Designed miniproteins, single chains, continued (4). Designs and how they scored, part 63

Each design is a single chain, and the fold is of that chain. pLDDT is the mean over its residues in the fold that is shown.

## One batch from the design tools (miniprotein)

Design m14182
Fold by ESMFold2-Fast:
Structure m14182 (fold): chain A 84 residues (1-84)
Amino acid sequence: TEATKAQLRALLEEEIAKLEEEKAKAKSPDAQKLYDEAIRVLREAIARLDELESGAAAFALFVEAGQKAAELRKQAREVEKKYQ
């Protein structure tokens, strides 16, 4: 449903905002690239949500994109910690 898609989009946009804030504070170029990849994954998910007819498909996309972005965010944080 459109209401469900709007809720999922809002949650993805909130996560993008957090990633952009962490990227802005990052000193490592490699960490910044991982944050960019995480942001890209979530932005692509938002674009694809508008094309989906099924609420189940929309939720599955939301979960998959969220998990991938979380893994990239974790990698970015580890890279940043090792940056001198």
Scores: mean pLDDT 86

Design m14183
Fold by ESMFold2-Fast:
Structure m14183 (fold): chain A 96 residues (1-96)
Amino acid sequence: AQPPLREQILARMDGVIARIRALIAGTVTPEKLAAIQRDIQDLKSMVIAFGPLIDITDAVLSHLDQAYQHVQNGDLQGALTHVEQARDIIRRGLSQ
């Protein structure tokens, strides 16, 4: 059986967080920024797939939208903060 969607989203978020941290500590390239933006879009799609009955989904999507805007503006620390906040909401609030 596939792992629950929650576990898949948390694993994807951990990957995005690690890549943003690596980019903050290293060399920023347009290709790496575009990759993080694609990862955030993929996370949004996975969160939407959680289903329409989870009211915290809107809060998670709001933080992912903010993370996307921060990456677009070159603010990697702001992007990191919002992805971490989205992850914390899922970790604490989403039932399987």
Scores: mean pLDDT 79

Design m14184
Fold by ESMFold2-Fast:
Structure m14184 (fold): chain A 97 residues (1-97)
Amino acid sequence: SAEKKKLLLRAIALILRAIGLIFDAELLLKKVPEDDEETRKLLEKAIELAKEAQKLALEAMKNIDDIKKAQELLKQAEEKIEEAERLIEEARKRLEE
């Protein structure tokens, strides 16, 4: 159905976004000064959230025949991606100061 195709495309997009965020956060971690524990924790939390979002999006794909469950899993994945993006942006600003 069109609904299942939309959910699959959203899941794939979220997985790709999560992979990109993990890559960005790992690159930023290499630039964190040894004494900057706060910035390191922000990036480590962002990686954790992005990995959780990846797992939720993969679970949504496994449950594609349950439209309501897939929608709820994708919503949770999107919320975790948005939080990870916010934490990475905060870490970038801290590294520019």
Scores: mean pLDDT 91

Design m14185
Fold by ESMFold2-Fast:
Structure m14185 (fold): chain A 84 residues (1-84)
Amino acid sequence: SKEYAKLLIEIDKLRDEAIRKYVELVNQGKREEALKYAIEMYEKIKKLLDEAIKVSTNPNAIAYLKKLKEQVDKEIERLKKELE
């Protein structure tokens, strides 16, 4: 669907932006800011994955997106532990 395609494009854009800006912040020695930024970006990606799951009609696509969401949840928890 049109909605599904738009969500996938937004996920790709956020992923690319997140990687670029994370690297920039790390290179500036702003470790805490980089980690907080990464958590915020993963939370946004997670919301878009939930929306993509909701509008998808393909069971294989839904299963794949749910696995990606699990991976995102694990990364958020890992990053939060690094802020401790």
Scores: mean pLDDT 85

Design m14186
Fold by ESMFold2-Fast:
Structure m14186 (fold): chain A 86 residues (1-86)
Amino acid sequence: MEEKKREELKKEGEEGAAKIREVGKEDPSHREGLEETVEELKEWAKDEESGDGAYEALRKLGEELYNEYEKEKKAKEEAERKKLEE
């Protein structure tokens, strides 16, 4: 794989990990499990030959969790907007 492509995957994976941790802050009951998942994938990412898959997994998981978080955030923002109009 080209170095530039691998660096992009690594950056996307780190962004995914950050998103997972941000979701964990909103849901403390799952925070430990989410942190364990991130650490496990980051350990796999250290593999020079197969680590690219770990960054892809972090990115995808981060996107899935962030989509649910964003959906819930929009619902809260709409509730706040209606409360402000009262």
Scores: mean pLDDT 74

Design m14187
Fold by ESMFold2-Fast:
Structure m14187 (fold): chain A 76 residues (1-76)
Amino acid sequence: MKITLTLKFSNGKEVTVEDEDPEKVLKKALEILKKHSKNADVAVFIAEVLRIIGAVLDAKLSGKKEAHLTVEVKEV
């Protein structure tokens, strides 16, 4: 299954991570978040990422072949 996750930052930057492994997508997304975010909304972002993982897992169990997900990250 192909997973595409796009992170949209408040400064207008967008970063896309793609992998067939949900764990690799999560690790890549967290690495990008650490690089671009200073504590602002990290807990909210983590909660949203967990929701996305649940949706991806459900899609995989349902036999879907691709998932496209977008998360908006806000800075204070």
Scores: mean pLDDT 68

Design m14188
Fold by ESMFold2-Fast:
Structure m14188 (fold): chain A 73 residues (1-73)
Amino acid sequence: DEEYNRLVEKALEAAKNGDLESATELFYQVMKLKPDDLRTKTEILLTLSEVHGHETANKAMAKVQKELQKEKA
């Protein structure tokens, strides 16, 4: 839907612009809405890895996963 697509676009834009905090928050919202969208998850992670490096991308992913787990507990 339009809302989901806008969130994905914002997440990718923030990641490309080096705004790690905004990218991570938007990534959380994207995964919260469609947790099974592996393509989008991979695209955002690759973009974060490209701009910030693999370690930082992995930390952002872990933070998102932790927040999603906390919400579903």
Scores: mean pLDDT 77

Design m14189
Fold by ESMFold2-Fast:
Structure m14189 (fold): chain A 70 residues (1-70)
Amino acid sequence: SLLDDLFSDDLEKAQEAARELSKDPSQRDDLIRAIEEVGRKDPEKAVKIADSIEDPDLRKQVLRAIGLHL
């Protein structure tokens, strides 16, 4: 699934999954939680995934969630 792809060792695949999930408003909360979970193990990767999100409001929410655990 796209959510599983966020945990991929392939950063480009994870960024692509984040972009696709960000297009669906119903997936927004799941996307934020998944990237926050990635950030608990690899904060640099989580920031790079967040930066790939085109929606500025969603990107800010993800970065805030990561920042609380960095």
Scores: mean pLDDT 83

Design m14190
Fold by ESMFold2-Fast:
Structure m14190 (fold): chain A 73 residues (1-73)
Amino acid sequence: SQQIDNLFQQLDEIETDLSSGKKSDSVLLSQLDDLEKQAKILLKDPSLSYKNSLRVIALLLSIIGVREELKQK
């Protein structure tokens, strides 16, 4: 799914920005909140295949991981 691929790309950009120190923690948290909201909306789509549901769940777990990295800073 192009939509799910785009969400993973957005997460990669957030991780890159976190590693480079280019953005404040508040900006990164806001971007993670928006990404999580998009993922949760997609997960509620009744047309979403089982395989794509697992991909969205993997994305949500990855978002939790990045939030924890940010909290340890």
Scores: mean pLDDT 86

Design m14191
Fold by ESMFold2-Fast:
Structure m14191 (fold): chain A 95 residues (1-95)
Amino acid sequence: SGDQLFQQGRLDLSIQQFQQRIDRDPNDWQSWNNLGRVLFSQGRLDDSIDSFQRSIDLNPDFSDSWLNLGQVLQSQGRTQQSQQWFQQSLDINPL
């Protein structure tokens, strides 16, 4: 699966697998989140943000997408926005 390819460091093949899933079901918020994770690992920050935002739009209760978006924004130096999204993730799923 795409997640196994990601874990093996086969980023391009992982992107292809998640993109194929999204092409089949554009409302698959888990695949949008997973695509964002792989794009972030490739340093494709803007594409990663778009994918995480799409995941959030489809399922705003999925705390991982908020957390992941915060991490990308922090890597861009957008610290205030990243802190807001980390807080949103925590508000949805308090540890």
Scores: mean pLDDT 86

Design m14192
Fold by ESMFold2-Fast:
Structure m14192 (fold): chain A 71 residues (1-71)
Amino acid sequence: SERELLRRIALHELLELAERGAPGEELVKTVQNALKAGLLSEEEANELIELARKGDLEGVRRLVRKLLESL
């Protein structure tokens, strides 16, 4: 579906941002935008935001990869 394609694009964007060490605030905004667009669940978004705010970029990458594998 188009929603699944957009979700995949958003997850790949988050993965790229985390891999290049983007600021946590940029990761948080990207997650919030994906949540508002209905591309992430509230649970998924909250976990990603907490990891980003802690500066746990490895945690962000691991969670995003897990979500991509579930598509």
Scores: mean pLDDT 87

Design m14193
Fold by ESMFold2-Fast:
Structure m14193 (fold): chain A 77 residues (1-77)
Amino acid sequence: SMSSEQLAKDLREALKKLGKLDDKRIEQLVAAVRMLGLTREQLRALSPEELVARVAPLGHFSLEEAELVLEAVGQLE
C-alpha cells in the first residue's frame, strides 16, 4: 500500500529490524517522514542529504539517520 499510514507502519517495522535506533527515535523519524507525504518511490529517489533538507522544518535528522531511513525504505520492495 502507498498510503502514508501503511508506509509509516512498514518503515517503523523495517527500522526496528535494522536494530540501530531506539523505539522513541524510530517514532520521531517515522512521524517526520509521514508528514512529508511522499511515496516509497519518491523517498527512494532522494539522497540522504536531500532527505535531511526536506525534514528540517519538521524535525532534525542526522545524515546517518537519513541513510538508515532510506535503507529501510529500500527494503520495503
Scores: mean pLDDT 81

Design m14194
Fold by ESMFold2-Fast:
Structure m14194 (fold): chain A 88 residues (1-88)
Amino acid sequence: SDLEQARAILAEIEAIYEEAVEIFKSLTDKSKILRAIGLVLRLMGLVLDARLILQKAENGEISPAQAVAQLQRILAEARAILEELKSL
């Protein structure tokens, strides 16, 4: 179902955030840490947005199909941020 797909996409977004936090914790170079902090904060915002979208779909405030579309957009942005973090 679209709702189960939405939950799966949220789980992937949250996993990306957890990976980003582990990368951040592993950094020892001050210049890399300063660049990474902004990226991690952006990912945290995306996780919060994704959680709100899923909650709205579960409450019937938006359609599950609309939630999937919005979550796929957030997932793409989260993946791009993670790749930028890995390039530090």
Scores: mean pLDDT 91

Design m14195
Fold by ESMFold2-Fast:
Structure m14195 (fold): chain A 75 residues (1-75)
Amino acid sequence: SDRSTARQIIADLIGSDVDTTGLDTRDLVRIAVQRGISLDQIISQIQSRIPDPGRFSASRTGITTLYRQAVRDLS
């Protein structure tokens, strides 16, 4: 699913030194923010793996919301 694809992209960007087992997309987005991974990096990878404009737009909106919330909560 697109949600599963977005989760895997964020896990890949975080790197193999983090145990992502049992973590949801929200948890992974929080780790990405803490590690200085930009929203633009995440969106770029989603676009490359979800080339359909409608599906990409939905994934972009969901991840953008989670990322902005994580930035607010961690600031």
Scores: mean pLDDT 80

Design m14196
Fold by ESMFold2-Fast:
Structure m14196 (fold): chain A 83 residues (1-83)
Amino acid sequence: SEAAKLVREGLLKAAEILEEAGDKEGAEKVRKLGEEAYKSKTDETLTESLAQARNIAYTNEKVKEEVEKVLEEYGKKASEAAV
């Protein structure tokens, strides 16, 4: 679905931001969330994946605001596409 594609794209972008900031482990976890969201395509999995990505980025003061903006942007686009 378009919603699942948008969530995956947002999570991949968030993972790139984390990796560039030196959080390679967080980036890998967020990429895995994106792949799982894209495979399952359920609203629950999409919502949980975005929430878990926010939590992963939360402890990284350098990028938490940038990651949150990306996740909010793609989460909104996915929500609009799901209707």
Scores: mean pLDDT 79

Design m14197
Fold by ESMFold2-Fast:
Structure m14197 (fold): chain A 61 residues (1-61)
Amino acid sequence: MGKEKARRLLSDKIAEKGSADAVTDEEIKEIARESGVSPSTAKKLLKEIAAESAALRAQMA
């Protein structure tokens, strides 16, 4: 449950900022708190989303 919410909020933040590396540690902590997951879990989800986006771009480019 919390992981799905964290994934959604992280995806929205990446879209707002333009890239996963533009998301700050403070923003990751706020998303973790809002989603009820640990900051380490939120960081892992951010890396997973970034990897999925990179794989998709590699297929399209």
Scores: mean pLDDT 78

Design m14198
Fold by ESMFold2-Fast:
Structure m14198 (fold): chain A 63 residues (1-63)
Amino acid sequence: SMKEELRRKAEEYRRVAEELQAVGDRILAEHPDSPEAQRAVDALRAGVARTRAEMERLEKEIS
């Protein structure tokens, strides 16, 4: 069913989001005084937030 597919995709997204958060933390740890690293991590986190909002929108449409 579409609901089951969406749940599976949401679980996959959560794993990816956790991995991306770990990558961001690592970048900042390796480049603590780099404005470029901070901007890159901020952009990454913004992308994760947008994807989360899209997933919530899709769940609402199917529910």
Scores: mean pLDDT 78

Design m14199
Fold by ESMFold2-Fast:
Structure m14199 (fold): chain A 128 residues (1-128)
Amino acid sequence: MERVKKLIDEAVSLFTELLKLAGIPDEEIERLVKEIRDTFEKLYNGEISFYEFFNRLSEILDRAAKIAEELGRVKQAEIIKTLAGDIFIRLQITYNLLKDKVSREELIEYILNVLIDEFKRAIAELKA
């Protein structure tokens, strides 16, 4: 629990920074951040499958991209769209390679580390 909770907090913090750099309004950031945290908690508690998690995460990122696009932040929206696609592919690969080889908690740690890595890459691109 301790390691997974710290990884969730890091992923949520990075997602928040990413949304701010994309120029998403604070009210929308609060909503999206609550939803992504709830999604991570539900995955951890076994309330949703890994596939439901991947779909919900993709939907959250797609909505963030649409908000940025509607605000005329086209470059930022494209970065988030690319991030959503990269995450979806990398998470499915990670899941399929490890699902029968590691515990559920270890698999969640791998998934969260992939997300942290991808969020850091997107943040770096948004700062450039």
Scores: mean pLDDT 89

Design m14200
Fold by ESMFold2-Fast:
Structure m14200 (fold): chain A 69 residues (1-69)
Amino acid sequence: SREFEPVELGEYTILFFEEGGRYLFRVYRGHEPVSGLESADSIEALAEKVSRLTGLPFSTVLRALRAAV
């Protein structure tokens, strides 16, 4: 497994790590969780889920996540 640096986008913090070819993640707004522990099969799928949870543009989220891996 591999842990990545938290990604901060505006008021949101995305904590994520890779385990067994999957991404596991949580999203926070300040100190409040806006998700439970979620999973995604790819960095693109992770960005789509984060975009839906936060309302942030997919392209912005994807770029930030790609910079963190």
Scores: mean pLDDT 88

Design m14201
Fold by ESMFold2-Fast:
Structure m14201 (fold): chain A 56 residues (1-56)
Amino acid sequence: SPQERARKIAILEARIAVLKGEASFYGKYRPDDFEEIKKKIDKEIEELKRQIARLR
């Protein structure tokens, strides 16, 4: 349903916001690990964006 689709999109967007927060945390507190962790987080964000695109 359109409502369920909108709810799923909102959940995926919220997860992207959490991942962006994690990237900020690692950049500030774990700079030595940040480059590898950022690449992993960026990959997860792009996958979530693809899932959002499929639902639209």
Scores: mean pLDDT 83

Design m14202
Fold by ESMFold2-Fast:
Structure m14202 (fold): chain A 70 residues (1-70)
Amino acid sequence: MLKEAEELVEKTKKAIEQGDISTAVEYVEKMNKLLREALAKKEPQEVRSKIQELSDEAARAVFDAVKAQA
């Protein structure tokens, strides 16, 4: 789960660099699903906290990119 979350953050950043905000948003949605799955499976708190942090990082990157283009 943590490695998948790290890969989704990298893919989100790559999509933003390429100007593909729609794809970046899709990766953020996949991160949110992964976080919900980690909570449902009762993964260790340390793992859940790291996935939450990575999810917040991806969401903020998308938000900042959208604001820069407005």
Scores: mean pLDDT 80

Design m14203
Fold by ESMFold2-Fast:
Structure m14203 (fold): chain A 68 residues (1-68)
Amino acid sequence: MKVTLPDGSEVEVSVGDVITLPNGLKLTVEEITEDSITGTLTLPDGTKVKVKLTVDPETKEITAIEPL
């Protein structure tokens, strides 16, 4: 799935990928739907948090990141 980050950059994401976000956080992609990406976010201190990223289905822009 191709998504647009808030800074306008585009990234290709697939289930099982580990993505490095612009702020240095690592996201392990676990599930992709039409309007969301669910995964585990690894913080700089090593803390792991399950998160849901909301994606606009028309623009493919990430609009929100929320803890699960």
Scores: mean pLDDT 76

Design m14204
Fold by ESMFold2-Fast:
Structure m14204 (fold): chain A 95 residues (1-95)
Amino acid sequence: MEKEAAEEIVKLAEEVRDLPHREKGSREEVEEALIGAIVVQIALEILGLDPSRVNDLSSEAAIEIAKYAKEKYPEFYEKAKKKLEEMKEAARAAR
């Protein structure tokens, strides 16, 4: 169930909230962190929670959430990845 997956993702985000920010990252690590943040944002939207809660997420926490979603909820990971590509295209079109 999509709501159950969203609850598990938000719970993991709370559990890993104390992970540090990465000031240095490869392009792949930055992309994975963005996917993880989008996964949390989608989960918050499904649960009707405040989307600004994603701002509490460190880059390392976001990477861990992306890995978790990829293994346990691949549909969420793929949806977030697609949303990231759509955001990149929208940013390019706005130029």
Scores: mean pLDDT 77

Design m14205
Fold by ESMFold2-Fast:
Structure m14205 (fold): chain A 65 residues (1-65)
Amino acid sequence: SAKEAERLLLEAAKKVDPKVKSVEVEKLSEKKAVATVTYEDGTVVEIEASSVEDLVQGAKLALES
């Protein structure tokens, strides 16, 4: 789910940079999802993936590494 992807991506991102404030995941289509990472200074970075499930799996792998 998008909420699961948001939780895992936020956890993974904060492990690398504690200045990450939030992550929002949006399913744009069956073949496209985007994660929007917002930093405490207002910087925004977008991560595109083929699905919400790909974002979940990527975040899980990053947390297990």
Scores: mean pLDDT 81

Design m14206
Fold by ESMFold2-Fast:
Structure m14206 (fold): chain A 101 residues (1-101)
Amino acid sequence: DARPAGGPLEEAPKPGEVYSWGNAAAGVARSIYQVSETTSVVGVAVIEDGAVVEAAASVTGGDPNMYVKSFSVTVTDGAVTFSWSYMTADGVEVTVSATVT
């Protein structure tokens, strides 16, 4: 797996930022959407011949009541788009997306 510059112990990312690694041509794409300084939603996709063959989503850190309700990955013209719908600790559903090129 490709790692971001600074490695896996990078300092806490800014809320609302997206951090992405890989792309469709590399066969693996990863994206992290930063919800807060301590909480993120994470997506990983394995791509073969321009199609998603495996995908997984998770929530990292935060409140134990937060979870990913739905997750999708699409590949269009070599761009990988992740979409997460997650539940906050307050029971609000939030949808965010990130595109890796």
Scores: mean pLDDT 73

Design m14207
Fold by ESMFold2-Fast:
Structure m14207 (fold): chain A 99 residues (1-99)
Amino acid sequence: DLDAQLARLAALFDEYHAANVVLGAVLNLTRELLDEEQWELLEEEVKRAAKGVSVSSTPEDIDNTLRLFEEARARLTLSPAQAALVDRGLAALRAERNS
């Protein structure tokens, strides 16, 4: 249920403030291609990463999001389509970081 999953994600990111909006947007995009087990692993990784984030730094948010995607890419067994989406997201985030 996408609506229920988006509601849970919104509630989670409301707790972490505007600093994590990039992370939230990226997770919404990946959710459609991840199965439930892969999603649970990614969600736990997000919770772990978010606990260390300073909510006052945009560059830190982008760096944290990049690290999260790289960790997910390394730890999850992704299909070629899922891997391509993650790689595209990583490329976009790196371009944003360098802008």
Scores: mean pLDDT 54

Design m14208
Fold by ESMFold2-Fast:
Structure m14208 (fold): chain A 90 residues (1-90)
Amino acid sequence: MGDEYVTEGIYYLNKKIEAVRQGDLDAALASGERAIDYLEFAAYMDPKARELLQKAISHARLAVQATEAGDLEAAIKHFEAAIDYSRQSL
């Protein structure tokens, strides 16, 4: 039952990577917050996926922090890790 929320989370994580690459920090921050919200709800609904989704959320939060600090290389790596853990939860 969490699969739809994981899929939406992955969608917004991919949107954020693209926004970071284009230098659109406002779009990147908005997409990152939406991704985290979807993944947190998915983790609440699916106990089997919870550990992987919590790792994904942790990486997404680190990626938001890196984006705000201007460390775009670290931001992209953390978003890619968040996507990988989210996909493993499916």
Scores: mean pLDDT 81

Design m14209
Fold by ESMFold2-Fast:
Order: structure tokens, then C-alpha cells, then sequence
Structure m14209 (fold): chain A 74 residues (1-74)
């Protein structure tokens, strides 16, 4: 579901060491990747402010719910 995809990518952004790990989760759930989502993931991993990273993770989750085409195998 879009809710599960959004939760998974948000959790990956908050808990992963590298953007590559978060991108792997995105690729597993989303059939069509958005440059906007990719750019936000990169911005989140460049941020040293935990509050900014949380805000970016929530923004990414919102975009996944609103715009993402789900992988039919999830």
C-alpha cells in the first residue's frame, strides 16, 4: 500500500547511514522514481540537523503517498 511504502521510505531516510540504502527501499516500493523524491533524499542526508532531517523524511513520505506509482509486486 502507499501507506506502507511511505512508512518504509521515511524509516529508511531516518535510520540509514547512506542515501544508497534509502534509494534501495524507494526502488523496492516505487515503480516510477521521481527526481523530486531523489533530490529530497539527498538533501536529508546532507543535513546535520535532526529536526530538518525529520521534516524532509515526512515531506518524502507525503510525496510517496500523493505522487508515487507503486511496484505491483508489493
Amino acid sequence: SKEEAAKAIRDAVLNSRTPAAAMGVLAAYIAKNSKEIIDLIDKAFQSTDPEEREKLAEEIAKLVKEKAELNPFV
Scores: mean pLDDT 75

Design m14210
Fold by ESMFold2-Fast:
Structure m14210 (fold): chain A 94 residues (1-94)
Amino acid sequence: MIVAVLGAGEIGQQQSARYYRQGADHIILVDISPERLEQAADRLVSDYGVPRDKITLLQGDLTLDSARRGTKELFGREPDLIISGITMEDVKAA
């Protein structure tokens, strides 16, 4: 299961760790800021125990289209789930 998370801030980091613990094989973090992406990857490895090889950083707009296109270019398929990393509302809807 490939999970794309829109936003690499604190909520996006928490969502990424949560879905990895629930059995996600790979996490794709999407953010417009390369600095936020790198900080998120470092924290996922150091604080949440997510292996770096299970994390892909995708610089792009926080849109479903950006997540789908970028994932397809890197993995040859769309993500199985796209989750909001900006709010907790989408976690309950998913």
Scores: mean pLDDT 81

Design m14211
Fold by ESMFold2-Fast:
Structure m14211 (fold): chain A 74 residues (1-74)
Amino acid sequence: MEKEKERLGAIYFTAGALMLVGLVVEGVITEEQARQLYRELKERIDQAMKEAKNLEDFKKRVREAIDEVLERAR
């Protein structure tokens, strides 16, 4: 269970981080905004890792975190 959360958390974090980099390159957000959103995403994934009851709950929490962070980038 924990190894799967760790692996999925790393993959989702990387995907979210790359999306933020893309938004900076496009000029949608600043580098400073991207760094703040990156920190928020990291904190939310770390929280999901600690608090999720099972893998499905973890996936839901991580997807919600990505959606919320991307909404703030608009």
Scores: mean pLDDT 80

Design m14212
Fold by ESMFold2-Fast:
Structure m14212 (fold): chain A 63 residues (1-63)
Amino acid sequence: MEFTLSPIALAEAEKLLGVKLTSREARVTELDEEKARIEFADGKSVEVTRRQAEGYVRASSLP
């Protein structure tokens, strides 16, 4: 699933990765029952729990 990070989700992702992201575009891929990968447009990625991935997607849908 592709989505655009909200400013809040972007800040959380940058803090989690310890790097500055140049784009708000991201993709979530389910890896297994407990794990998902969030891949960013600049080629960086992070493996998170499915719950954390769902949180990022939901934060990105904020008005």
Scores: mean pLDDT 70

Design m14213
Fold by ESMFold2-Fast:
Structure m14213 (fold): chain A 97 residues (1-97)
Amino acid sequence: MTKEEREKRVDEIVQEIAKLVHQGKYEEAGRLLLRLAEEDPEIFEEVLRKLMASPQGREILRKILASLTPEERARFVELVKGLKDPELQAELLALIP
């Protein structure tokens, strides 16, 4: 995947997540993130990084995480612990309820 193709895919996914959250579809947004982690871990990390880069994105993630089941939330924690960026990992773990 080229850098440009990766950036475009990250932007498209972030926009879809924001759209789902705006529509109150928090569970669907959470499932999209969990599926992305399985299908493309590198894009998953870039999507999380982009969301964490703004107060609006962090609020989106908080709403998603609050709507997950305990089992889905535990799975998300394990996925976050697998991230390559230790700073992003620490920031995301602080966001999880």
Scores: mean pLDDT 84

Design m14214
Fold by ESMFold2-Fast:
Structure m14214 (fold): chain A 58 residues (1-58)
Amino acid sequence: SKQDELLQQNKKSIDELDEKIKDLQKTHPGDPEAELKRNLFQISRDASQLVIESMKKK
């Protein structure tokens, strides 16, 4: 269904954001600027997760 396609696309976006978060933690540990960027990526990831959950709330 179209819902399944959107779920797959959002899951891929979450995966990509998770990798960016890991990369920042690995390459710039303890850097407050990198930590802010990591938090912003996490917010975007959580927003995509919320979209997935809203489509499954039935």
Scores: mean pLDDT 79

Design m14215
Fold by ESMFold2-Fast:
Structure m14215 (fold): chain A 99 residues (1-99)
Amino acid sequence: DEYLKKRIEEKGEETVKIEERALELARPLLEAERRGEAEELFEKLRELGDFIEKNPDDLEGIKKKAEELLGIDMKDAKSVEEIVLRAIEAAARRLEAER
């Protein structure tokens, strides 16, 4: 789509691929939310999203918030998009483990 084309030009192909992977992993989580499952995980993801919106340039603060909420190591994450992808992956793994 035109939006993805513009994002590739602005952010580079690697960042767009991370975003595409995050959207792919978000689909089963969104389906679980529609069924009233994993509400606790969705609240944590919303809290992380709110923190990112308020502190978009604080990569270290975003890493700490994600580690605090999801219990995963973010030290090697190099971008906000990578942090979001890892957070979604952790939530998806927890959802599968609770099945």
Scores: mean pLDDT 71

Design m14216
Fold by ESMFold2-Fast:
Structure m14216 (fold): chain A 87 residues (1-87)
Amino acid sequence: GAVLVDTTPAMEEARERGERLGKEIVETSKSLEEMEEKLEERLEELGKRVERENTTETARQAAEEYGAMMRVIAEEKKKLREEEEKK
């Protein structure tokens, strides 16, 4: 049978963590600039973790977590742009 690597508990946990952190960034940021600064801080932390652990699995988990954060923030940025365009 086919192996579904994206359905492993570790990958699901990374995605859920990314979604949680993305929502926290949105909720705690007062501006788009703060959202971007917080996203960059998280990316730097993930990069350091990948470098430290030096494994393919850690790199994949970090990519999934970052991807989930970016999706949440991108959706909020889209919503804010649509609200500004309605003025």
Scores: mean pLDDT 76

